# Designed miniproteins, single chains, continued (5): the designs that were tried, part 62

Each design is a single chain, and the fold is of that chain. pLDDT is the mean over its residues in the fold that is shown.

## One batch from the design tools (miniprotein)

Design m18131
Fold by ESMFold2-Fast:
Structure m18131 (fold): chain A 110 residues (1-110)
Amino acid sequence: GEIDEAILEAEIARGLVLISLGVARLIGDEKLVKIFEEAAEVLDRAIELLKKAKESGDKEKAKKAVELAKKAVELVMEAVLKALQGDYEEARKLIKEAKELLKKAEEILK
């Protein structure tokens, strides 16, 4: 189903971020390490939220939460790309925006 696909996409994104984090640690880029650690934490929250939405008895609330979580995953992956391009300011802005979307999704599922 759509939620299972969203969970799989978020788990793949998390795997890619963890590989990127490993590389950043090997080259000693502390700015990339910090951004990728925060990106991985946001993706963990998105995956947990998507799993909670899947278990939800309120399908309308679940659908809205899934849409917000999917957008948050997209923003995190854009942030990773911006960080790799050296745009750390835009990367941090996108991660902050992703966190705000996840907070809204968490409130919907209460």
Scores: mean pLDDT 90

Design m18132
Fold by ESMFold2-Fast:
Structure m18132 (fold): chain A 110 residues (1-110)
Amino acid sequence: MVGSGTVSGTVELGEGKATLTVSGFAAGTHTLEAGGVLLGENSKLPGGFAAVAPGAVMPDGGTATVEADVRVGSLVSPGKAKAGGAVAGLDAQGRTVSIGGLSGELEVTG
């Protein structure tokens, strides 16, 4: 099974916090790094986002839900935006040990 992630929450333009949920990742303590595009319901151009959750504890074969620090690019308009991209789990040396597709929704405030 390939790993997967979802992101959800309300974030301000620039920075905020959101919930990152990942499943099917290798067990252990990882830094979760997620990123991709945000497409607002009324936006003609996608914006970028990045999310980082250091020290996420992944259970063996389970799901982890963590708080992530989110950065949203200035091209993202306020409102509901669909997120799509990838999430990686990194070990203490910064090596990628797990990867998955990322989907979700963020509400962006201006």
Scores: mean pLDDT 77

Design m18133
Fold by ESMFold2-Fast:
Structure m18133 (fold): chain A 74 residues (1-74)
Amino acid sequence: MLTEEQKEDILRVLELVYRTLVERGLFTPEQKARLEKILEEMRNAKTDEEFEKAVDEFLSLLPQLKPLLDWIKE
């Protein structure tokens, strides 16, 4: 479903957004830990299903990013 290129782009974008928001102090320590775990799950995903699940978990915490990810998937 997702190409390898789309997965790499999604991961890079989410890592960049996460890093930027952390630098701006927009996350609690608990939110930071949860998002770091989800990003690790994305990096370690061996199937499209595992990757999509991790992306959905990330978006459950940051739903504002959904339009950006939908754009990458298209």
Scores: mean pLDDT 77

Design m18134
Fold by ESMFold2-Fast:
Structure m18134 (fold): chain A 66 residues (1-66)
Amino acid sequence: TEEELREAFKLFDKDGDGAIATSDLLQALSAIGKKNVTKEQLEELSAAAIGGKLPFPKFLQLVSGL
């Protein structure tokens, strides 16, 4: 759910700025049970990042669709 995604996101939002580093995407996805994410899906998430970080609203939309 959104709440589970939010809690997982907070664990990887090290600076509390509302964005997660693309290098932490795989770990964040695994933490919420999305462990079979394809390379293509991971590339899409990385492409949606701003300055190497993915904001929570975009993370929520893309991950909830997976």
Scores: mean pLDDT 71

Design m18135
Fold by ESMFold2-Fast:
Structure m18135 (fold): chain A 68 residues (1-68)
Amino acid sequence: SMEQERINKAIEFLKTFPQDQTVTELLADRSNPNRPALGAILKEFEVPAELYDKPVSEVVDWLEERYG
């Protein structure tokens, strides 16, 4: 489905970031041109604020559990 294609692309995009860094750290990195796209994905899939201080790998796991 289009929804499954979109979630798969979001997961693949998140896997391009260092998996051990937190979302908060990645959003604070002004040198990263992918930062706005990261923020957009977090908002679109309604990622809980509690996950922002967790490694990005936990956001990937959460997306796979909730939308996969």
Scores: mean pLDDT 84

Design m18136
Fold by ESMFold2-Fast:
Structure m18136 (fold): chain A 71 residues (1-71)
Amino acid sequence: MEEEALRRLEELLRRAVEAARAGDLAAMEEHARRAQAVFEEMVAAGASEEAIERAMEVVGEAQAEIAAILA
């Protein structure tokens, strides 16, 4: 379950970054919103510390990349 949630999170964040590069801010926001929901579900479900650390790393990387694209 956790590994599948992490994979979904990574895919959604990848799509958000791609949308940002394409200038599709609406798609970026939608994918980012879905990614946030997956992350919150993982935390609420009591995901392992390792899974949460990986999720935070992936989220941080995507946020930094989107910020650089939008600057």
Scores: mean pLDDT 84

Design m18137
Fold by ESMFold2-Fast:
Structure m18137 (fold): chain A 110 residues (1-110)
Amino acid sequence: SLENAREIALKELDKILELIEEVLPEANEELQKLLEELKKKIEELKEMIEKNAPVEELLEKAREAVEIAARIEALVAADPSASPEVRRKITLVGAGITSIYLLLWLELKE
């Protein structure tokens, strides 16, 4: 179960990174800074998963990513110039990282 959760998380993190790369060229400076910060947290989380870090440590890193994703979603929601495609992709990024956090949390609780 934990091994399966790690594999699912890695695949989802790769999809999130692809969405971030697609948004970056269209992002204003403030959004670019937050997206780059989120990329760093995702890359750190991927490395921790690959090194079989404890679930408690993965949850803390995922929580940091969730907090940054929430800031990104708030920024895009407040931006009247954000395209429908940017809004869609950022919503998918937020949903994806939240799903990873919940997946890891369920593994800790059992």
Scores: mean pLDDT 88

Design m18138
Fold by ESMFold2-Fast:
Structure m18138 (fold): chain A 104 residues (1-104)
Amino acid sequence: SSEELQRVQLGARFIALQTEVDLEIDKLIAAEKDPRRREELRRLREEYNRRVAEITRLVLKGELDEAIRRLEELIRELRERRAPEFVIAAAEEMLDAVRELKER
């Protein structure tokens, strides 16, 4: 159905955004001179990738309310730990997209 196609298209968009964020964090890790900050960025990358992959699966299953809840939690935690602005912006873009799909 059109609804299933919309979920697949959103899932593909999430994979593209996740890949873009992953590449940008990798660049930050490569440029980072402080070993402690470098390790923080590696942990951020691993956690972000894991959580976004889980949220993408929820979107594909049509569990949009749970996907929204988990994105809101992720954004809150990213802000609390002062993650790079582009990581937060990508998660906010994902949240807006799931909310838009739910309203259709």
Scores: mean pLDDT 89

Design m18139
Fold by ESMFold2-Fast:
Structure m18139 (fold): chain A 55 residues (1-55)
Amino acid sequence: SDEELVKKFQSLSDEKVQEAIEKGLAAMDEAYAAGASGEEAIEAGIKAMREYIES
């Protein structure tokens, strides 16, 4: 799954890469607002980026 994610990420346009990053940052901000730890916020960000890339 991680290798497939990397391949999908590499096939994305620069615009889609930026959108994925923005989705990750938004998810991190939301997690922090909900009282998440730094590790939990990072995990939420990675999850959001992955879901966007794989959608």
Scores: mean pLDDT 79

Design m18140
Fold by ESMFold2-Fast:
Structure m18140 (fold): chain A 84 residues (1-84)
Amino acid sequence: MKGVQASSAGLTGLAGRVEAEVSLRRARKGGDIEKSLRDAEGAYRLSEAAAARSEALGDDATAAKNRAFAEESRRLAREIAELG
């Protein structure tokens, strides 16, 4: 059966990933690198929290997706750090 809460948890991780990407673009345009790094690291934590919530609901597939988004956000945070 479809679970609307599982879809919402998946969107949370994706939103974090998008925010990390926006932060990298901001840093590349001469924006605040420290702020962009904090925002990307925040996205990593958001996706990790979404994964933990999905796992608590027994939705291992959505938890795995959110952990993948967390790893992508962490990679983007590293790219921002390499700019400074």
Scores: mean pLDDT 76

Design m18141
Fold by ESMFold2-Fast:
Structure m18141 (fold): chain A 99 residues (1-99)
Amino acid sequence: MSPAERDIEAELLAFRAIELANQGKIEEARELLEEALRLLGRDPTLFEKETLAEILAAQGKLEEAIKLYEEIVEEYEKHGRKGLAEYYREKLKELKEKL
C-alpha cells in the first residue's frame, strides 16, 4: 500500500472510531484507533493522540489517558498553541481529580 493510501485508510478508521465512541461503543472505538495507528507505522499525530486519550478516559483507563494528555499539553506548548494547551491542562486536571 502506498503511504497516501495508508494515511487515507488510517484517517477513515480514526473517524469511525470517534463515531463508535460517541455511540458508547468504546472498546470497538479503541480497537479501530489502534489499528489506524498500526497501519500508519509512524508516531501518532496530536489528533490521533487526542482521540486515543478520550477513548481511554471513557473506558476508565485514567492513568493511560492522563499520560497521553500530558504529552498533548507538552506538544501544544512546544508549538506556541497556548489556548489549546490550557484547554487540555483543564481536562488533565479533571481526570486527575477522578483518581
Scores: mean pLDDT 74

Design m18142
Fold by ESMFold2-Fast:
Structure m18142 (fold): chain A 70 residues (1-70)
Amino acid sequence: SNRERLQELNARYTLLRNRARELKAPKEVQEELEEIEAELNALRNEPNPDPATLDRLERRLEEIERRLEA
C-alpha cells in the first residue's frame, strides 16, 4: 500500500539522516534531507499518499544514498 511505502521511505530517511550526520556531509546534502523531512511530515496524516509524490521522494533518497557512498 502507499502507506507502507511512506513508512519505508521514513525509515530510509532516518538511516540517511543519521549517516549524513556521522559523515559530516556537505551542507547541500543536509539541506536536501531537511526538504525531504518537511515533505514526509506533510504526508504523515495523509490516509492515501499520492504515488507520484512517493516516487519522487524515493528517487531523491536514492540520489542522496549514492552521494554518501561516493
Scores: mean pLDDT 85

Design m18143
Fold by ESMFold2-Fast:
Structure m18143 (fold): chain A 77 residues (1-77)
Amino acid sequence: SSSESQLLISGLPESTTEEELRAWLESQGAEVVDIRLYPELGSAIVTLASEEGAEKAAEALRKSSWDGLPLEVERIK
């Protein structure tokens, strides 16, 4: 069954904006409910509309490169 799920993302460039992260996730087909960005930590908590969507988004993020660096992604649901 589908329920909202959250991801903790680490390794984001400090210059990353909420709008940039949302647009990127939506370009990967993610249905984003909420983003809490912590620029000084290079981290974000992203809430996705479904657990299946969160798994897909996590896989896409782990395969991506932001400012030449890999991201670490953890589910926190």
Scores: mean pLDDT 81

Design m18144
Fold by ESMFold2-Fast:
Structure m18144 (fold): chain A 80 residues (1-80)
Amino acid sequence: DQFEGEAKFAISYLREAKKNNKSHEFIIAGLEEMERASTDPRAKELLREVLERARKGKAQGKSSEEIAQEAIEFLEKELS
């Protein structure tokens, strides 16, 4: 399933970004690229929601670790 594959790829990216203490800009840019490259409508909408949440989290002063973790949890819940 392309949707499941794209969602799992995003989770993997976010876990590596969190593990390597990547910046807000790195996390957001990666999510923007995934959304742009997505050809599955369901995955594209999911990635847009994650991207919007990440941008709001940054504006609210959340750490890059918190943004990555919240994005991971949101994606895992959608795959349940």
Scores: mean pLDDT 87

Design m18145
Fold by ESMFold2-Fast:
Structure m18145 (fold): chain A 87 residues (1-87)
Amino acid sequence: MVDMEEVKEALLAMMTQVLKGMSPEEQAETVRKSGSSKNVELQVLVLLAAGETGDERLIPVLEEIREKSKNEEVKEAAEEAIEKIKK
């Protein structure tokens, strides 16, 4: 059994570093591609990491995921990411 908060912080930091190594266009494509997976945990992680990059160019793809997703956790992660980028 693992402390989810500590694991979440480590995974978020790792994913954020991976995304920061990409161009904004590559980041947007990676975020959109995560939406094709039925793995909600992975999609939430990618969305939160996108918010941590702070790139405004990611806002349109995050808004698309927030509007189209029927999963509450995915919608909340996309909304939080948008808020982090805008504020």
Scores: mean pLDDT 77

Design m18146
Fold by ESMFold2-Fast:
Structure m18146 (fold): chain A 114 residues (1-114)
Amino acid sequence: SREELLARIRELEAKAEEAVKAGDVEGAKAAIEELKKLGLEALDRGDVEAALAAIDGLLRVAQLALKVGQYEAAKAAAEALLELAQALMERFPELVAKAIGYILDAIGILIEVD
């Protein structure tokens, strides 16, 4: 169900944030990759609400990781965000302005870590 999908997205966001705070780079990367996969699955199904929840989750994880100096996790989350935002724009051209906003946010984070 959509409710179960949204709950899973929120759970993975929380798991990624907890791993970032704990310095668990591998755990953070695993949760980030699962968030990206759920976001891509949501886009394939036409579930824009779930896709945007995954995108917003990845942005929050990237921003938290950057803030606490976990640059490897910040890069992983920003790269996943960039991939999802590009897929969003290709699948839903009416959301191109919103997708560009996420792309610019991801690039900003990548500049700070690279």
Scores: mean pLDDT 90

Design m18147
Fold by ESMFold2-Fast:
Structure m18147 (fold): chain A 83 residues (1-83)
Amino acid sequence: SKVDKLIEYLKSKGFKHAEEFLIELFGEDLLDPNAIGGLDMTREELAKLFGYKNWEEFLESISDEALEKLKKLYKLLFPEDFE
């Protein structure tokens, strides 16, 4: 799935706990664009925050800007991975 590809990509970029990270931010049903995640935002709103038109476009391609924003959030949730 697109979510599995995103998880694999993030793990390749140093997000050791990428699946757990995405679940914390977006909720367990990562395919539902209307589900509310840990930032009290829908996945569609989060995709727009990262500069994408919608959640599907976010899942298909991660820009360098979006990756840096995700990395900043990841360090807040998994600081032990950077000790």
Scores: mean pLDDT 69

Design m18148
Fold by ESMFold2-Fast:
Structure m18148 (fold): chain A 99 residues (1-99)
Amino acid sequence: SMKEEFEKIKKELEELYQQSLAELRALYDAYTATREPTVEDVNFYIGALLRMIGIELDALLRIEKAEKEGDLEAARKALEEAKRELERILEEVREYIAS
């Protein structure tokens, strides 16, 4: 049961990450639909993408460590922190688009 709980957390992280990437792309596509992207626009998008990749990798490593230690609460905390960080990046992207 403990192994199944860690597998669920890892699956939820992967689904969250894929959804966040899809949203980032949708925001970029919408922004560039009526304008040619500038170097600044591309750099901002790539920066957001790299930050999201880093968040997913860090969270996955924390969950894997928590699994080895049998600390289910640490794994859940890592997932919750990843969700907040991904949501923050998407909000920063929305603010960039609105400016």
Scores: mean pLDDT 89

Design m18149
Fold by ESMFold2-Fast:
Structure m18149 (fold): chain A 65 residues (1-65)
Amino acid sequence: MHLQISMALSLELLLGQGLSEEVAAKNIAASSPGYTPEEALEIAKRYLDEARKRFPDAVEDAREL
């Protein structure tokens, strides 16, 4: 399920860009039909480990910003 990995990467990138979790969650939910902003945050956080394993540089760079 590539959608959840994309949601996790989007969360890290948006937070790295300086957006709040609330704004990031709304953006992710808008691109992920079937999820509320709160559910989008939970899904993104659940798949963060898999996103880091598949795209470690992207996630770590966003956090180090």
Scores: mean pLDDT 72

Design m18150
Fold by ESMFold2-Fast:
Structure m18150 (fold): chain A 60 residues (1-60)
Amino acid sequence: SKELGREGAIERVRLTALEVEIWIAEKYPHLYTPDHLERLRKEAEEVRKRIAEIEAQLKA
């Protein structure tokens, strides 16, 4: 569906933003607490799972 395709695209953009912020946090650890970085990593993992579910539905 067009709605699922849009949700997938939005989640991919969200994942890219999270991955960029994780990269910044790893490169500049003085700007982030360990708890903040762990939260970002957990959120990225949840977004990856959501993308996989949307992609599976689009292929079915």
Scores: mean pLDDT 86

Design m18151
Fold by ESMFold2-Fast:
Structure m18151 (fold): chain A 100 residues (1-100)
Amino acid sequence: SLQAADLAPPVRMSEEELREVVRRAVELLLEARYLKGLELDEEERRELERLEREIERLRRLLSGAWAAADAEERERMARIAEEVVAEYLPKAEELYKELQ
């Protein structure tokens, strides 16, 4: 049952788990976006490929949880995601300004 449970998308996440997954996804998306704006060498291209694989894994996890969720859970997931993105955007903007 452990392997089947590990392969199944989570039907319900705690608020902390959702916040952590969304925060990680935002961080990886911002890093991948930054790298895509550059002329990449071989090592940077491999790093981007690893980031894109992790982003896809998190996307599949969140998409699975969303698909399994009822309307109330979807509203909860959307609100938490919006809150995390809003909290993260100012730090991303500051980081982007420091890279000038």
Scores: mean pLDDT 73

Design m18152
Fold by ESMFold2-Fast:
Structure m18152 (fold): chain A 85 residues (1-85)
Amino acid sequence: YLEEYKRLAAEAEAARDDEERLLALVERLIRLRAEYLAETYGKEAAVAALERDVEALREAARENPEERALAERLAAAVEAERDRL
């Protein structure tokens, strides 16, 4: 997990000027996080953690309207991985 996360994070840094590629890499990081949590702590704990991530992203969207579209897209990606578990 940590090695895969570091590799994707480095790819995201290299892709920072390409928003679509950066978003695709972040969505892959969200998937890795969901799989790591489920394997390490079990499905119920993983679902609870992802639900907290969704709530935090939606709170950030309310506090920062300029980032709302990005925060909502990320929240939807987290919900999709939660529902896949």
Scores: mean pLDDT 75

Design m18153
Fold by ESMFold2-Fast:
Structure m18153 (fold): chain A 76 residues (1-76)
Amino acid sequence: SMEELRRLSKLQFLFFALHEEIRLRVRKGEPVPQALIDELKKVIEEIKQLMKKLNIKPTPGMTKMIEESNRLIAEI
């Protein structure tokens, strides 16, 4: 539905914002709050579930960002 596509767009925006915040903190040697890590994981899972429900495959760019996010989390 259009509502679900709008929800997906909002989740993608939030994902990009959380990824960038965590990336910048790691780059600066700053502590990453567990709440940010938990929120990023939750948002990624919601995106995956919504894409599956809508029969949408992640773009190559989205897949790469998820892989990079998982790598960043593993380095913390």
Scores: mean pLDDT 86

Design m18154
Fold by ESMFold2-Fast:
Structure m18154 (fold): chain A 96 residues (1-96)
Amino acid sequence: EKKATIKRKTTDTSVSDKYFINLKKGQTLNVNASSKEANLDLYVYDPSGNSVGQSISDTSTSETISFTAKEDGTYLIIVSADRIEKDYTLSYEVTS
């Protein structure tokens, strides 16, 4: 249903970038965050604030999380970087 690609820089204040996405129970979210300039950590939380996925690596140029929504609501995607003012791309796709 939904597919997006977002190109951004990490924030001046080293604040994690937050993205909200509405999902219905049974939809699958695929999220990828990539950078050539910074190590990225990718996190996804359910509408109740519970972690549903985490992808972290000290050497990664790309982080990926895939999960199926267990409940309707607004899910939170967080991209964190080890350095500020670095380019990254966030891509996501919702299937069904």
Scores: mean pLDDT 75

Design m18155
Fold by ESMFold2-Fast:
Structure m18155 (fold): chain A 76 residues (1-76)
Amino acid sequence: MRAEALAARAAFQDALTELLQILDKMSDEERKELLNKITALYQEARDALAAGDYAKALAAFQKMTALVQEAIEKIK
């Protein structure tokens, strides 16, 4: 659903904001690996939104949020 996809995008933005507070605790290699994974999923989410595939966009934003949360937990 569109509303769920937009809510998932907002959740990702909140998680990303928290990650930005602790990015300096990551190594350059860890940061690069995380950003590469997020970039791939973000492109998938954008393509899905452009196609009106809100279910696929939702799944992509949920995966991005999970990756960010895993990174935060590993650092903290």
Scores: mean pLDDT 81

Design m18156
Fold by ESMFold2-Fast:
Structure m18156 (fold): chain A 85 residues (1-85)
Amino acid sequence: SMVDKIIEKLREKVKRIIDLLKKRYPELADKLTKEAEEALRRAVELIRAGDIDGLRALGDELYQRGGLYRPLGNAVYTAADELEE
């Protein structure tokens, strides 16, 4: 389904972000992985619920944390845009 494709794309993007973060910040790898996986889990539930506003709010939360979380926020925003189509 369209929803399953959006989730698969988001999972792939988050995996790439985690891999990059592990390479750049090996000492923070465990913490960053857990936080990224938690954000992914929250986003997947919102996508399944069709909650576009909730996805945008999650994206805002991640983007406001700045730095390392900005790519995660952007990935969530993209999922919201794809779900709205």
Scores: mean pLDDT 85

Design m18157
Fold by ESMFold2-Fast:
Structure m18157 (fold): chain A 99 residues (1-99)
Amino acid sequence: SREEIRALIRELAPELSDALIDAIVDLVEAIAPRAPGREFELARRLVDLVKESNIRSVEELLDLLKILGPRGLARLLTRDNPDPALEAAIAEALAAWLA
């Protein structure tokens, strides 16, 4: 699963550093228990966010998470393709992960 998620991210964004790809995988794995079977969709949404926000490092990703908070990041990840159940799952998982 982790290797498959990493491979998908690398295909979608070959320009990202290994460290940033691993950070995205870690976020997908943190959210996955609250959104089972949606790991690849989550990876795509996170890659789109990273690319649209011009995030180039793990530090920049963590800073965005700190600024937006769990609910803000969940909203941003689901903005272009609304999914209230996924938005709630992301917010809850990230709130638990950041505690």
Scores: mean pLDDT 84

Design m18158
Fold by ESMFold2-Fast:
Structure m18158 (fold): chain A 92 residues (1-92)
Amino acid sequence: SPLREKTADEIDALINQIEDKKIKIEAGTMFGMIEMMLWLMEQGKLSSEEVKSLINKSVNKFIAKYSDNPKAVKIFEQMKNIFYKTVDQLDK
C-alpha cells in the first residue's frame, strides 16, 4: 500500500529523532505491531474504530512508561496523530 509506505517513512523519521537507544527500539517494535493492524484493516479484518482503539492503547502505554522523557513523549504523540490520519485515509 503506497499510503502505508508513506506512513512508514514519516514514522521512521520520527523514531530516528529518539536519542535513547532502548526507547528507539521499543518505538520500532510498537510501530511494527501498528503496521500489522493497519494491514489487517486493509484486509477488512479490523474496523477503523478497532484499529484506532488499539493504536490509542499501545501509544498511551508507551507515553505512560516514558513519561520522564518529554522529548520521547512528544514524538509518541506525533506518531499517534500520524497513525490516526492514516486510519482515516484507509477508511475511505
Scores: mean pLDDT 86

Design m18159
Fold by ESMFold2-Fast:
Structure m18159 (fold): chain A 88 residues (1-88)
Amino acid sequence: LGKELIELGRKLVEVGQRVRELVLRNGLESGSVSVEEIIEVVKEANRLAGEVLGLPEVDPVDAQANLALGETLVRRGEELIEEGRRLL
């Protein structure tokens, strides 16, 4: 049980960090990241947020909303890792 929570939390952190990195990089150097790549990563983030956290879907082209989604996934993932460690 604890190990599964840690693995799930790590996946949320990984996806959240990737969303934040891609959105910020595209904001600094417009066109340096494919819009299709951003959309694909945000779709995975929305899937995890909906299935694991019960959060509503975010528009893939809304940079501010996607940054907030990424930050939420990182925070909630770290909380799951901490809870999983307590159960070990």
Scores: mean pLDDT 77

Design m18160
Fold by ESMFold2-Fast:
Structure m18160 (fold): chain A 100 residues (1-100)
Amino acid sequence: SSMISKAVSVATGAEISAIGALINSELNKRLGGKLKEDAINSAKSTAKLLEKAKEYGEITKKSAERTKKLLEEAYEIAKEDKEVVEELKKAAEIAEEVAK
């Protein structure tokens, strides 16, 4: 019960953070790179939450699959900004590890 509550909190936190990374990637693109730091920071925050999600294994797997897809959409949007793409891809790789 307590373990499930912690797993859900971390998993939903990562998924919400990935939505933020997607939004920041789109806004960074539309504003000519002016939100690059926000895009990078949201990707890094998502990666940190996904590292914590690894501790919960199967409980977080399905959420990690959704988080990966959001991060993949984010780096496809960000594609012209190499530094933003690099951080989003790192987060997506961690999401893939959690999803396995």
Scores: mean pLDDT 87

Design m18161
Fold by ESMFold2-Fast:
Parts: structure tokens; C-alpha cells; sequence
Structure m18161 (fold): chain A 105 residues (1-105)
């Protein structure tokens, strides 16, 4: 349960961080992440099945997949920091989240 709570906190912090950087709402970033996940899944299937796709369509899907990858990197970094604060420094999840929120500008 704690692992799932840390993962959820990392996702929420990543969404808020990117929303601030892009000047959009958290809901807008969340929607974009979902759209990117669908495009990533579609690209993976097309590549696995060696389905011929127009270069422009493939490029669009790849761009969405890369964007999802960038989100996952931000989320993963935040997750690692939260986990270190909790496990190594003995902080509560609430204390760790507060520190990370302050550091994300």
C-alpha cells in the first residue's frame, strides 16, 4: 500500500510540475498523457506486426510516444526522490511530498 501511495504521489507531482512549466491545467496534462499512452500502444502494435504506415502517421505516433517517455522520466525521478526521503531519511509520505513540492519551484 505504501508503494502504491508513493507511486500515486509521484504521478500527481509530475502532472503539477509539467502543468506549471507548460502554463496549462493539470487536467490538460492528464488528458495529454492518456492520449500519448494510446498512441504509444498503437505504435508498438504496428511495429510488432510490421504493418505498413505512412511516414507522416508514424512520425506523429513516435512524437506522442517520445512525449510519454519524457513524462515517465519526470515521474520516475520524483518517485526515486520520494522513496529515498522515506526509506533513507525516515520521513513520512506527507513530509517527503512537501519537500519535493518546494523543490519543483
Amino acid sequence: SLEEEIRKAAEELALRYLARLRGVSVEEVRRRVRENARADAQLARLLRDRTPVAPEERRRLLERSVELGMFRIVEGVIYTILKKLIEKEGLSLEEAVKIVEEELE
Scores: mean pLDDT 88

Design m18162
Fold by ESMFold2-Fast:
Structure m18162 (fold): chain A 60 residues (1-60)
Amino acid sequence: MELARKSVLLEIDSIKESTGLSQSALDTAEEWVDAALKAGLISQAVADDFKAWLAAKRAA
């Protein structure tokens, strides 16, 4: 895996391990994942999975 892609995946894992995220933090994470997808650093499937996780966190 390319270093840039590995760095993005590590950041996603770090965010998923975070507790007590505010709505603004979830919004920022969604913007960040959209930017990473646009830059070609992650696949659509990875972006969709992360956004599904964010939506679940918003619902909790």
Scores: mean pLDDT 75

Design m18163
Fold by ESMFold2-Fast:
Structure m18163 (fold): chain A 87 residues (1-87)
Amino acid sequence: GRRLEELRRKREKQQEETLEQVKEELKRLDEALKNQDNVTAGESVQKIAELLPKLSDEQQKELLEFAEKLSPEVRWIVERVLEAQRR
């Protein structure tokens, strides 16, 4: 039905917004790690951990590729968060 397609499109938009939020937190994490700001790094990791389960497997793979482009340290943190969190 039309209503089901509208709900699917709304969900897809919410997932896309969540993906962009996680990318922003990954950038914040990278800067915090470079500055040795453990408080900001911890806050960003917590937000990433809360948002990651809301993303599709394809979006999680995209985030790993994005994290790798930032730094190996950020990618390693994202991989550990993904492995620790099961839906």
Scores: mean pLDDT 79

Design m18164
Fold by ESMFold2-Fast:
Structure m18164 (fold): chain A 85 residues (1-85)
Amino acid sequence: AMAEIDLEFDSEEKAKELARKIEELGKEMGVEVATAVTGNRVRVVLVAPSMEKLEEAVRKIKELAKEYGARVVGERIYDVPAAAR
């Protein structure tokens, strides 16, 4: 399963700090995370072994983003079977 989350901040510094925190959170949860920072925006791509794990990771990332004062400006979830490689 895969998700893409776009986050917007009031500052570039907060965007960079949250990107690092999101990558660490993904590692702790056993999900693959990639972040791209462009100015005050962060794009987060998540790959998880199950939809349940993906939904948990997305929820925690959204909670963390809210604590940092970020807005969720885009969210896409894809149910991609692991067997389809």
Scores: mean pLDDT 78

